# Ledger of designs, part 12: designed miniproteins, single chains

Each design is a single chain, and the fold is of that chain. pLDDT is the mean over its residues in the fold that is shown.

## One batch from the design tools (miniprotein)

Design m386
Fold by ESMFold2-Fast:
Structure m386 (fold): chain A 90 residues (1-90)
Amino acid sequence: MDLGIQSHKKAQEILSELKDLSLEEQLEILKRRITEVLTQLGEPAEPVRNRLDSLIEMYKKNKDNPDVQDMIEGFLRREVYVLAGGEVEL
């Protein structure tokens, strides 16, 4: 009941912290933070690291393509909600 509201608020806080950073910097920060959270929760971190590394590579190869940037921002938003849920559970 309260966890859903707390996770949403935490996600909004994370998005606010990241909003002034480049998309590449946001992805690197999320990779580090999500990996730390999953490790503390006893969850496997490798699949998430591999997924975020793929997004970072896609960003670097398509940095001049706004449609790809928009797609990556959508994926980044989903990863923020994963991070928020994990941090609320800690």
Scores: mean pLDDT 81

Design m387
Fold by ESMFold2-Fast:
Formats: structure tokens, C-alpha cells, sequence
Structure m387 (fold): chain A 86 residues (1-86)
């Protein structure tokens, strides 16, 4: 259940970040938002420092790729469940 809660939190956070980007919020501000979220989740200092040292665009592109991969995985699992129901 901890893994499922983390996945849901990550997907929701990434969805919020994409919504912010679509509404013209600067990449630097979106990066700060995500770093603060990770700090509140007690992420290791090494991970926080790595994110802080990345260019905002680079970090957001990396997170977008992760979101796409996770969304694809969730979509495939949901599609399989729907096929079992009908």
C-alpha cells in the first residue's frame, strides 16, 4: 500500500506540474515547487541536491518522461481490468 500511495502522489504532483506549465508558469517556479514537495516527503539530501543542480528545463523534461512511462503503465493495467469486466 505504501508503493501505491507514493505512485498516486507522484502522478498527482506531475499532473499539477503539467497544468502549471500549460498555464504559462515559468519552468524555474515549477522546479522550485517540485523540490519543495520532495523536501516535504523527506527525500534524501543527495536527490534534492541533484535536482537543484539540474537546469529547470532538464529536470522538467526528465519528470515528463517519468510521468509518460508511469501513465502508460497505469493505462495498460486499467485496460487489462476493463477487458476482464467486458
Amino acid sequence: MEEAARLISLVLTLAVMEALRKNGVPDEEIKEFFIEFMRKQNAPESVIKEMENMEPKELLEKLREEYEERAQEIGEKLSAAVRQLG
Scores: mean pLDDT 71

Design m388
Fold by ESMFold2-Fast:
Structure m388 (fold): chain A 94 residues (1-94)
Amino acid sequence: MEEIRQQLQKVTDYLSDLALKSGGKEAQDLAQKVGDSAIKTAEYLLKGDKEGAKKSAQDLADYSQQLADLTTDPKLSEALTQLAKDAEAFAKEL
């Protein structure tokens, strides 16, 4: 758990820095929510909590789409839109 959380936190920190540069503090705050939702989804999956994982994956999809809409970086926007679609599809399979 802690090792996975640390790796996802590192990714979240990187995403937050990119979001701040391309969408300001509002984008940075959304990037933290994206990361937190990803961490929670992973934690629920590892515990076998499908209901918790489904809710967290839906939150991940919602925050990823919001960040995609705010960022001025077209590659980041495309990646976040894809993440939102993947997270929504994943939540539907749980």
Scores: mean pLDDT 83

Design m389
Fold by ESMFold2-Fast:
Structure m389 (fold): chain A 79 residues (1-79)
Amino acid sequence: SELQLKALKKGAEFILEKARFYNDPELVKEAERLLKEIDELMERRKARGGVFTPEDVERLKELQKRIQELAKKLNEIEK
C-alpha cells in the first residue's frame, strides 16, 4: 500500500539520521542505498499511474526486511 511505502521511507530516513549521529559509515551507506531503492520503487509506481504490481509487492517485502535488519544493527550500536 502507499501508506506502507511512506512508512518505509520514514523508517529509512530515521535510520540514516541515527547512523550519521553514531558515525557508522557502513550503516550510513546501507541506509542511503535503501532510501534510493525506496525512491526508485515510488517513481516506478508513479510512472504506471499508481498501479501496484506483484513485483512491487515482492520488492516492498524485501525493503521491509532490510529496514528490520538495519534497525537491529542500530540497536546494537545504541547499547
Scores: mean pLDDT 80

Design m390
Fold by ESMFold2-Fast:
Structure m390 (fold): chain A 79 residues (1-79)
Amino acid sequence: SKPIPRLSDEEMEEVNRLVSEALALLDSHASKLTPEEITRLLGRIFHVVAMALDGASLEEIRREVEEIKEEVLALAAAS
């Protein structure tokens, strides 16, 4: 099989920026979330890093991060 394509250093810097933004959003709303919800959302953010290492496109990573951010905001609004 062909090797899985790896993201460039510049694309990995963008992934790190997106992950940091998602973590900052989660932290900003942590007081409105349960410990279980925080743990689950942290797991999803860590999976974004795994996706990048497994050769997922930057577009797929942006989509996953956006979905995580939307879930954080929805859960915070429901509390």
Scores: mean pLDDT 82

Design m391
Fold by ESMFold2-Fast:
Structure m391 (fold): chain A 88 residues (1-88)
Amino acid sequence: MKARLTATIVFKEPVSEEFVEELRKLAEQAPGARIRVEGNRVTLEAEGDLETVQELADRLFELSKRPEVEAMALFIEEDGKLVAGALL
């Protein structure tokens, strides 16, 4: 059973390196996690078991409450099927 998280985070301003570092530390919870930074947009993809991916999604949801975050999209797929999604 393989789960995949895709998170897209849009910031009000170009993202700070400090915030990107926080995201990289969160991504360390999932082996093979990938982060792409483009100005004010960050895309994070992670794969693992469903529990690991859900824990990462919960932490990202808490980060969406930060004042520098404008919007966030979170999607979890398990066995190629969408099982959870949030637009924040």
Scores: mean pLDDT 80

Design m392
Fold by ESMFold2-Fast:
Structure m392 (fold): chain A 65 residues (1-65)
Amino acid sequence: MYSKDLLEALKIHAEYHGVSLEDFIKAFEKYAKTTSAEKIAAILELVSGKPLSEEAKKDIEKLSA
């Protein structure tokens, strides 16, 4: 299960793209497998306008390439 901060960032990103959170999470997990944790964190922070917690960054590291 993702941290609250990561889920909130994903929710904002899904809203920005006009897709459901569930569909966005599926796309995100595919993207995460081929992209560095640092790039993923930077993109999520840029779209959400809020820095990610250390727990959210650890969740991303577990999913990333």
Scores: mean pLDDT 76

Design m393
Fold by ESMFold2-Fast:
Structure m393 (fold): chain A 80 residues (1-80)
Amino acid sequence: QAQDLINQARSLLVRNSILTDQITDPEVRQKFNSKLQQIDNQIQQAESALNNGDNQKAISLAQQAIKDLRDLEKEIQKVL
């Protein structure tokens, strides 16, 4: 379950990165890239928690990353 959520978060991160690369305004693009980097760090923390056997922490971090990525995708779509 935790691995499935981490995989889902990684897929959403890739999707949002592709969308962000299409933003023509460099300042807006940098803003979204910074947010994506923060979420990438969160996914890395989820992966580390899972590797350490902390399934509950891995699930929580991955679910938060998924939520943040879905919210971010909506914001990116507004500027495309």
Scores: mean pLDDT 89

Design m394
Fold by ESMFold2-Fast:
Structure m394 (fold): chain A 84 residues (1-84)
Amino acid sequence: SAREALARLVGEAARRAAAKEGLSEEEVEEAERRARERALRATELPAEEARRYLIGGARLALEEGAISAELADAIIAAAEAVLA
């Protein structure tokens, strides 16, 4: 589903960011899990607020060099699919 795809992509972004910071495997797994849960919770917000958090978050992560442009674009596309 689009919601599952969004959660997976957001989790992947958090995993990459945590690994880049040199966190332990356990901390990386926890960061991925929390990011997936937060993404799913964000989809329960009003559509405009959810879009702001999900798309804004992806853009910020890209600006900070935490994720690739390809991953940021994938998250934005998945968020729009869930929130349309």
Scores: mean pLDDT 85

Design m395
Fold by ESMFold2-Fast:
Structure m395 (fold): chain A 68 residues (1-68)
Amino acid sequence: DAEQKILERYLTTDPEVVAERARESGVVDPEHARLAQETLAELARMYLAGEPMERLEELARRAEEELA
């Protein structure tokens, strides 16, 4: 399942590695890239654990405010 493979990638990707890639590219703020990866990994974990959608939406909104 392609969706499961994508979720597994988010769970196993180190946020620091994503921040380093952002720094090397110069396109995005490394701290924003780290926060985005940490949020995606947590959302993937919560989704796989069967957490209520309300909790996932709350985390996503908080991250959007932080990135704005």
Scores: mean pLDDT 74

Design m396
Fold by ESMFold2-Fast:
Structure m396 (fold): chain A 65 residues (1-65)
Amino acid sequence: SAVEEVEKIVDEVIKELGADDSERGEALAYAFGGPKPTNEELRKELDKRIPKELREKAREEALAS
């Protein structure tokens, strides 16, 4: 699913940046339409790796659940 695909990308970015569980929570919220993470590098990597189409699909899927 698009939600699972976005979650995998978030987890990969968190692992690569050495981010903590709090930053992971911020990243997941941001991916699904929440506020920008406090960590600017985290936000930039998420924006680079999550295509707009995938992000829109994941939000649609989450709202349908």
Scores: mean pLDDT 81

Design m397
Fold by ESMFold2-Fast:
Structure m397 (fold): chain A 68 residues (1-68)
Amino acid sequence: MSPIEKLKEFVRENPDASGVEIVEFAVETLKRFLEENPEAKGPNGMSPEQMRKVVERLEEALKMVKES
């Protein structure tokens, strides 16, 4: 199952989840997907490196929100 499909399922099963919880799940799911599929390509040919940069940016945003 793709990371996006896992995220959709999480949101559907947890309708009361906060934005922080949704982003945390998305980050964890993407990190696991990249660990299991290091050569995977995302939508529109996005490279694994570009996907890792998205994860890094989301993790930094989560840190800022949690520490605020």
Scores: mean pLDDT 75

Design m398
Fold by ESMFold2-Fast:
Structure m398 (fold): chain A 120 residues (1-120)
Amino acid sequence: SLKEKMYKLIEEARKLAEETFAKLMEYPFYHEYAEKLRKVVEEIIEKLEEAIDNNASTEEIAKILYDGKLKINDIVDEAVEKARENNDPNLDEMLEIMQKWLDEWDEIADEILKLKEEMD
């Protein structure tokens, strides 16, 4: 079903996030940001699963994803700002890791919204 496909995408998003957080945890400077990102991702996933279970509108699901992405961006921006202030030697590598994850996150979010529109 379309609903089962949405749950599979959510599980893929969780897996990709955990793989990214594991990479961040290899760098002590980024541990705090990995923890903040994990918390936000878990909040987004919980809200998405509840919304899907309750047959929420495409607009409501889009809002959860949009609000979640704003929180993710705030944490990433804070991490980048602090890394620059501290002349962190790993900043460029971390930017590549984060960019790849954010691109994959956006692709999954778009596919979830597309599937939800097909259900409406």
Scores: mean pLDDT 89

Design m399
Fold by ESMFold2-Fast:
Structure m399 (fold): chain A 83 residues (1-83)
Amino acid sequence: MIPERELSEEERRAEEEVRRFTEEAIEDLRRNAEKMTDEEIVELTRKYQKEILKLGEKAPVSVVTAELLRVTGTALDLIIEKR
């Protein structure tokens, strides 16, 4: 078997970058949602999804999928809260 440590260095870095970016994206959405329209929240969320996919190119698909769902879910919750 290929040693986990040798495969995981690049995967770990990609995973950490994706998680940090997603956390920052969620914080930005939460801070700015009050002054944004639903359309602006959707557009910003799409930009974040695109960046997560770029950063996650070398990350496990499960991690990328989870982080995409997190940012999308946060955007949806913020849109609902404005109603």
Scores: mean pLDDT 78

Design m400
Fold by ESMFold2-Fast:
Order: C-alpha cells, then structure tokens, then sequence
Structure m400 (fold): chain A 81 residues (1-81)
C-alpha cells in the first residue's frame, strides 16, 4: 500500500541519518498520517502534518534534509493521484 511504502521509506531514511528511536517514532507517525491524508484526499490533514514537519525542521535544522526527503516523497505520491 501507499502507507506501507512511505512508512518503510521514512524508516530507512531515519536509520541512515542515525536518528534516535524517539525521533524515528515521531517521523513514522507523521509519515503514516500524511500517507492516510493523501489516500483520503484530505488536504487539510496533509497541510497540518506538513506544518508540524516544518516546525520540527525549524527547531532541529540538522533534520531538514531527512524531513525534506520525506515531504518530497509524500508530495510525489499526492501528485500521482
């Protein structure tokens, strides 16, 4: 499924970046919620979760490349529907 694919991709990115288990759990949860929003066409839910990702990037600039990679995958999936 799209959800499983995006969550698996986020898990791999988080491991490669050496993120803590807690940081990985947060990114996996946000990715799951964004993937569901894409599947349901829920633009409001997608924008809320993207805003959380941007806030996280602002607070932890070192995470920005990982967060941008996740958002790019989510946006590509959205455009494919």
Amino acid sequence: SLVDELVAATAALAREAGLSPGERAVLLTLTHEMALAVENGDEAALERNKAVMEQLAAQRPELRPVLEAILARVEAARRAR
Scores: mean pLDDT 85

Design m401
Fold by ESMFold2-Fast:
Structure m401 (fold): chain A 68 residues (1-68)
Amino acid sequence: SLEERREELVERLRALFEAGASPAEILAFLLEFTGTHLPDADDPAVQRMMAALARREVEEYEEERRKE
C-alpha cells in the first residue's frame, strides 16, 4: 500500500541520515526509490533542497506515529 511504501521510505531515509549520508546520496536514493528522473540531480542546490524535504518528511512521519 502507499502507507507501507511511505513507512519503508522513511525507515530507509532515517538510516541514511543516521549514517551521515550526503545530500547527493539522499537524492540518489529518492530517485531510485520513486523511479523518478530529475535533470538537475547533480546540482548541489537541488540536492540540498531535496535532502531537506526528505528530512521534513521523516520528522512529520515520526510525529504522526507518536500521536497514535
Scores: mean pLDDT 82

Design m402
Fold by ESMFold2-Fast:
Order: C-alpha cells, then sequence, then structure tokens
Structure m402 (fold): chain A 64 residues (1-64)
C-alpha cells in the first residue's frame, strides 16, 4: 500500500541520515540508500507525499 511504502521511505531516509553521520560511513552504502529512496519516489509518488506529511524534514531535493 502507499502507506507501507511511505513508512519504507521514512525508514530508508532515517538509515541514510544515520549512515551519513557515522565515522564508518561508506560511499557505496550512502549511494545505495539514495538510489532506493529515488526508486521508491519514482514508483510511488503518492507514498512520498504521505511520508513528507509524517516527516516534513524530508528534502524537496529528492523530487528535483
Amino acid sequence: SDEEKAEEIIRTYKELVEESGSPDATLEKIQALLGRIAELIEKHPKAYAIAKEKLPILPDSFLT
């Protein structure tokens, strides 16, 4: 469902933020997480709208 995909976007974004703040962060992991978010938004734009309502700090840059 769109709601489940919205939760997946939020979870993946939180993982991206945590990874980016880690001293052991890898470029490969960061790129994989960014790619997953992009794929979810492309395939489920309604889910992204729901995710942004729940987590307003989600960047508009994911849409541009």
Scores: mean pLDDT 77

Design m403
Fold by ESMFold2-Fast:
Parts: structure tokens; sequence; C-alpha cells
Structure m403 (fold): chain A 79 residues (1-79)
């Protein structure tokens, strides 16, 4: 699944993988189909859930949380 590939890249979190995620999200947004929009929404929901869970475990944002926020902000710019 396209959504699973993006989630796997997010889980294996690095600046290189996050840039690849942003590029793939741009390609999905450019397709502008109901299926591509659903994939983008699934990735957004996953990222928001990970940020919320991380906030419950730590008092201050981690580097990983900053990368998740970058992905979230990028998706919101596409919607």
Amino acid sequence: SEAQQLIDLIDDMSPKNIEKVKQLLDQLSAKNTPQSQQVIQQVLDYVQQQIEQSKQQVKFPTVEMKLLEEVKDHILSLL
C-alpha cells in the first residue's frame, strides 16, 4: 500500500527519509484523485497520532517530534 510505504519511511525516521516522504506526498497531491487524497489523509492521521502519543510520554519536543511536525505541516500545506 502507498500509505504503508510512507508510514514505513516515517517510522525509519531520518532527514533523508522525511525529504523522500515530502516528495512522495507532493506526487500524490499532484495526482489529485480520491485515492491519493485518502492516502494523504491516512498519513496525516498517523503523524498526528504519533505526535499526540509522544507528547504524553515527554515534556518537550524531541528531534523525532520536530520531523513529525514538519511532515504534518507539509501535508496541511497540500490540503
Scores: mean pLDDT 83

Design m404
Fold by ESMFold2-Fast:
Structure m404 (fold): chain A 93 residues (1-93)
Amino acid sequence: SREAEIRAARSGLGGAEAGLEGARSGDVRKGAAGAIGGIGGITEARLHGAEGGAGEKAGRAGLAAGMAGLRGDVAGAEAGLAAARAALEEALA
């Protein structure tokens, strides 16, 4: 479902944004929120038959950015955010 793929991609993007805030601020709770948002995106995509699609890609990028946020890895979180944005654009096309 396109709607499920878009929901998954939005969850992944939200996770990536939280991950970057965590990396920049040193707030581990924001990094954790980023990882949770990424996992939520992956789960949404898988439960709705969009496995391997743009929504799951965004969820994985959000998880990666959240993990980078937990480590204070700003460059890793920025890369995750860029990947999540690209995946959301793919889901919206």
Scores: mean pLDDT 88

Design m405
Fold by ESMFold2-Fast:
Structure m405 (fold): chain A 112 residues (1-112)
Amino acid sequence: SELEELDEELENAFRLAEQISDEVFLELLPGQIRGRIVQLKDPDPLVRYRAARLLAYLLRRATELGEPGKRAVEPLLEEIRRALEAALKDPDPRVREAAARALEALRELESL
């Protein structure tokens, strides 16, 4: 299915992203987060789903980096929280589940 193909592509993209150094990742992180927040409002539910999945990945990796990751995300915390809380009410259940996972990752980052 289109969703199964998207999930496989996302998992491959996450593995490839792990090849990016922590320094480069932290430099790109604020821009990547802002882009995904915009895409969470896209009319296409698959675009919103992809954005939520990518946000969860970005926030989890930021948490794994500790203080540097938290520092890079802090200026965007309230914007991310508002966007993800809105996505929890998305008409597509897949988007809601992905947003819930991203919000869990955000809460873990905030607990550092």
Scores: mean pLDDT 88

Design m406
Fold by ESMFold2-Fast:
Structure m406 (fold): chain A 65 residues (1-65)
Amino acid sequence: GREEAERLYEQGLLAAGRGDVDAAREHLTKAAELYRKDGNFEQAEKVLAKRDELVAAVEARLAAA
């Protein structure tokens, strides 16, 4: 439900913060799926957009290092 989606979203943000692209992508994708199942399509779209933003930022940072 919503609480599980919120926890996965937080786990995805933490993974992105430590540079773990695979974990961030997985957790944020699962969070978006749960928001969609709860009928929260706007939140699902925002989570997917945030996933793509964070993944791109981490990958750019790793490529520049």
Scores: mean pLDDT 82

Design m407
Fold by ESMFold2-Fast:
Structure m407 (fold): chain A 56 residues (1-56)
Amino acid sequence: SAQDELRAAIFEEAELTMQIMLELVSDNPDQAKIDALQAQLDAVRAREAAALQKLQ
């Protein structure tokens, strides 16, 4: 359902955001990894918007 899609996307966004923050505060931040995680975060945000549009 659209509600389940939105819920899953919200949890994925939280997880990706946490991973990015943990990498940024590490002793040796991996910029390529951060860039890849940011791209995934953008995709998840697009999925959230699409799911929300289905609900309203």
Scores: mean pLDDT 85

Design m408
Fold by ESMFold2-Fast:
Parts: C-alpha cells; structure tokens; sequence
Structure m408 (fold): chain A 89 residues (1-89)
C-alpha cells in the first residue's frame, strides 16, 4: 500500500528531525526536562510509524514537544535553518 509506505517514510524523517533537535538542545544547554520530552516524543513517533495509535497521554507529550520545538526555533532561528538545510541535502 502506497499510503502506508509514505507514512512510514514521513515517520522516519520526523524521527531524524527530532534526533537533530535533541542534539541541538544538548549543545545549547537546554533543560534536561525539555530534552527528555523530545526523547519521549521520538519514541511515540517511532511507535506511530509501526502502526500503533498514540493514547491521550502520548498525545499530550507530542503537544508539549511541539511547544518546545517552537521555542527552540524562535530562540535559535539561524541554527535551526542550518539544521533543516543539512537535512534537505
């Protein structure tokens, strides 16, 4: 199924992106609690890629991770741009 294959590819790219955001946050000395939220979100995205639907608690973690990523982008726009350009190559 083309749709299932496409969703798996998207999930794989999302996992890679989250891993790169974790690395950037560690480099910049962000709070461990925020980094841990991204690590949990990565695990949830991996399970979703495997066809497992996230529960309500996992959805809350994904929403918190989204807020953390938005903060990272707003505070470090140049570093995030460089990271995204490297992922396109």
Amino acid sequence: SALEEQEKEIGERQIELVEKFIELMEELGYEEEKIETLRKAKEIIRRVKEGIEPNEEELKILKEAEKIIKELVEENPEKVRELLEKLKA
Scores: mean pLDDT 79

Design m409
Fold by ESMFold2-Fast:
Order: structure tokens, then sequence, then C-alpha cells
Structure m409 (fold): chain A 80 residues (1-80)
């Protein structure tokens, strides 16, 4: 569905942007994109256009990505 494709694209874009910022050591930009990813996860969890199964899948994947990005952020902050 268009809503599912849009949610996947939004989650993927925010995660990629956060990783790109971390790869460059840009802590402020990485924190902003991580916050955006968190907001998109919350929006996806509440999106009535998605089936319950689609919401569970995307929220689960997004939360795993968020946890890894937060761990990587702490490592980059410790290195600066």
Amino acid sequence: SAAFEAAVAALSAAARAARAALDQGDIETAKNHIATLEAIIAQTAADPRLSPAQRRLLVGLGRRELAELRADLEKVEAAQ
C-alpha cells in the first residue's frame, strides 16, 4: 500500500541520515535525525492506514535501528 511504502521510506531515510551524520562525527545532526526517527516510529505505531501487522513489523524494525544508532552515537561522543 502507499501508506506502507511511505512509512518504510520515512523510517529508512531518517535512519540513513542519522548514520551518515555519525560516520562524519556530526553529533548535533545525528541527534536531530535520531529524534526524527523516534517521532516517525511513534507516528507509524498510531497510523490507522496501516494494518496492525504492518505497524508491529515497522515499529519493531525501527526500534531495533534506533537502539543501534543510540549505541553508535555514544561511541562517537566518547571519541570526541
Scores: mean pLDDT 90

Design m410
Fold by ESMFold2-Fast:
Structure m410 (fold): chain A 66 residues (1-66)
Amino acid sequence: TPDEYVQKLLEEFKRDIQGKSRDEQLQLLQRYAGKLYEELSKVLSPDEVDVKLQDFVAEAGKILAE
């Protein structure tokens, strides 16, 4: 499901940011958000994609704030 895909990308993002600089972490955030957008745009409406993107960015932002 889209929710499972968001959680999968968050887990991969959390792993991939380890040992990276802040600039590299922000580049990874952009890449993961772009991947999420591309994949979900194939199966969801634009409004639904926006909701999932906002959820992903909010959770990724919490990970980066720690």
Scores: mean pLDDT 84

Design m411
Fold by ESMFold2-Fast:
Structure m411 (fold): chain A 56 residues (1-56)
Amino acid sequence: STMEDYLAIFNEAMDYGYELRLKLVKDNKAAFEKEFEQERAEMEARLRQAFAEKQA
C-alpha cells in the first residue's frame, strides 16, 4: 500500500533473483554481483521517482 511495502516486496524478489542467477554464474561472481547491484539500484531509483511524482 505504501512505498515501503512495495520496496519490501521488490527487495525480496531481487534477493531471490540474485540467488537463482548466482547458481548459474559460478566462474565470475564479482562481475555478476556488480552488474546485478547496479541494475537493482537503477530499478529502485525509478520506483522512488514514480512514487515522488504522485506526491507532487
Scores: mean pLDDT 78

Design m412
Fold by ESMFold2-Fast:
Structure m412 (fold): chain A 83 residues (1-83)
Amino acid sequence: MSPAERRRSAVFLYLLANAGKPLSAAEVAEATGLPVSTVSRELRELAEAGLAREIAVPGSRTRRYEFDFLGLVDRALERSRAA
């Protein structure tokens, strides 16, 4: 895997392992050993892909992300409706 694929896989697997927990980029960076800027980019890309959900806390400067079970279920149901 390329370095970019390896970093994305690490961030994704950490979200999956902590499913149901809203995680900040700083928390994921500390756990994975990756720079916060790298993790922030990967989390945003995962959210754009529908694999993570961005959680905004009013008045907070910190964005949090969690694994999107509902997004996965919705995609699976769309495939099932076509069958």
Scores: mean pLDDT 73

Design m413
Fold by ESMFold2-Fast:
Structure m413 (fold): chain A 77 residues (1-77)
Amino acid sequence: SFQNTSIDDMTPDIAKQLMQYIQDGVLKHTDPKDRDSVKQKMNQYINNMDFDGFVQLMQQYGISLGQSVIDALRNGI
């Protein structure tokens, strides 16, 4: 959980946990037939710690992330 965690104090491991938390939320609202495809695309960025790719994928799915969250993921903080 990223609850009560300062974004300025985030490590790459915390950023990965944040991406996984976002993934869980996205998959809950994804059609069952598309869940495996969406999960695989997201996992590609999460496993490679490609924060920019992850953010861009979220934007393609119409998911709005807070600017501080986007900045933390891009900086790998």
Scores: mean pLDDT 69

Design m414
Fold by ESMFold2-Fast:
Structure m414 (fold): chain A 90 residues (1-90)
Amino acid sequence: MERKQVAERVKKIIEEALKEAGINGKVTLIDDDHIRVTLDDPSKAKEVAELIAKKLEEEGFETSLRYEDGKAVIEVTDKETGIKITITVD
């Protein structure tokens, strides 16, 4: 499986998680392994990152969260392929 295919799947999971929670934001694939989530309310970045991480873990991914300068970064690992995707929430 190509890295981009895993990133597209992760992007879809993020979009569904935001929709289910009623959160307004844009989900953009900026590289084959990097997704950016741009929130209408950046002050919620930590809360939204925790929501995204939980949803990805439910879908069979491993997640690691880091918070720096008002941004949240989620490192996602696909357990089946070992492919890593980075998500930035701001």
Scores: mean pLDDT 82

Design m415
Fold by ESMFold2-Fast:
Structure m415 (fold): chain A 100 residues (1-100)
Amino acid sequence: FIPRLSEEEENTLVRPDPELLALLKTVGMTSEVMTMAQVLSEFYNYILAEGLLDPNDPNIADLSNSPLGKILGVDKVDLNDTKGIAELLKKHSTVVERVE
């Protein structure tokens, strides 16, 4: 999956909360700090790996019975709403301020 965010949004560095980071590590994330584009890619990788796509609508992920849904506090997400997903993931992450 290729995230459809602005360059600035894609390049925002975040540290996912420990529970979210632990799930992302199960699908290959090795870093504690990553860009929003990387968090989004690993989020979609997790959905595919755990089989969370709605069988009636492949644009919807059903998180209601998953650890991811419990962490994010949502039952379903629209996979076409990349900005909404990014905002949700930011709520469960700490933005890392870089010294220039």
Scores: mean pLDDT 76

Design m416
Fold by ESMFold2-Fast:
Structure m416 (fold): chain A 74 residues (1-74)
Amino acid sequence: MPSEKEAILETARLIMRSLDIPEDVIERALALMEKLSLEELKEVLGRIYEAARLPDREEARRRILEIVEELEAK
C-alpha cells in the first residue's frame, strides 16, 4: 500500500497539474519533495494547498513556482 509520504506526493502532483504547472517543473518539485522528512513534506503540501485556494489562478501558479524555487535553492 502507498506510504503516507507517497500519498502526499501524489496529492501535490494532482494540485500542480490542476493549475497547469508544466510537467517538467512538477517532476523536479516531486523529486525534491521526496528527499524531505515527512514533517517537512506535510508543511510544503500545506503551502501548496493554500496557494491552490487563491481566487486568482495566475497568482496561485506564481506562488507554487516560488515554493518550487525555494525547494531547488536547498
Scores: mean pLDDT 82

Design m417
Fold by ESMFold2-Fast:
Structure m417 (fold): chain A 90 residues (1-90)
Amino acid sequence: AMSIEELIGRGLRAIGLLLDLEWNEPDNTKAIQAAKLIVEAVRALLQGDFDKAVELAQQAIDLAQQSSASEGVKQELIDLAQQVLASAAG
């Protein structure tokens, strides 16, 4: 299981990606939505709502893969969402 400190760190990384995308690449709407869903998924984990966290993280992966964001941004979004899935499982 991921520590609460690591979960907060993942959430802050997602917020950083969200702000960067909104300021520099506002037309990347799917990547922006994926980042927002990851933030919500981390909040769901912190509240103990594992089912909601899994649903939101899966939606974020799908949106990130469909986005026009750079390969690096897509991989960061997918990695963060997969970390949420791993945390929900243990």
Scores: mean pLDDT 84

Design m418
Fold by ESMFold2-Fast:
Structure m418 (fold): chain A 73 residues (1-73)
Amino acid sequence: EEARELAERAAELLRKEGYDDAAEEVMKLAREGNYEEAARLIVETAVQLYDEGKTEAAMELLRIAREIKRIVE
């Protein structure tokens, strides 16, 4: 429940930053209940955003991924 809301929040942020494919994959993984893989993908994309200079978006995605992992671990 909470993990799904966080995954949806991450997908919205990814879409806003132009990462539509990553957003779609996060939503698909969340629908499948695969929150561990969703969190992993969010972290991987956050690193890419950081490398592109989108530091604030990257930090927010990392926070969301950490919270998802905390809930599902």
Scores: mean pLDDT 85

Design m419
Fold by ESMFold2-Fast:
Structure m419 (fold): chain A 92 residues (1-92)
Amino acid sequence: MSEVETLIKLAEIAKKDPEKAVKEFRFLTGLPEDAPEFIIGFVLKEILDYAKTLPPEEALVVAEGVRNIAKYLGLKDIEKRASELAEEYRKK
């Protein structure tokens, strides 16, 4: 079981059901249900940085997942960064 496989699975859930993806994400990261959204934002930024180390194909999927979660939570800065990263990997 690899870290990248878990992130790709979460990204797939986020495309279909972002609410479910947020609940899965909280469970996997050990965050409480009432954790402030800015703490989720910190972890999403770490995931986005990790995505940069992946092959472009996987990096794109992970970046799209982060974008979908950030959009659902209203984290505009992270949504923008994830969208920019996804666009960069589509060109590569």
Scores: mean pLDDT 77

Design m420
Fold by ESMFold2-Fast:
Structure m420 (fold): chain A 83 residues (1-83)
Amino acid sequence: MVLKPVPLSKEEIEEMIETFIKRLEEFVETSPSATEYDKEVLEKLKKYRNDLIKSLEIIKEYFSKISEEIAKIIEDIIEQLKK
């Protein structure tokens, strides 16, 4: 897939959140490097997954510790949803 600075639809954002939750759940269940923080983030996302902005803010905070570039992309998506 090609990365483009285009606005995502609500459905596309919901799919991204669900995909991330699934991937994080698999990581937490299968990886010995999964931390308590990863589990906490997963539980928060499962709780708030129907709140698009809150879910994206949680994902942004998670990625801010791993990849500033990904966190910035998520921040841009949040700003698009808030307008």
Scores: mean pLDDT 76

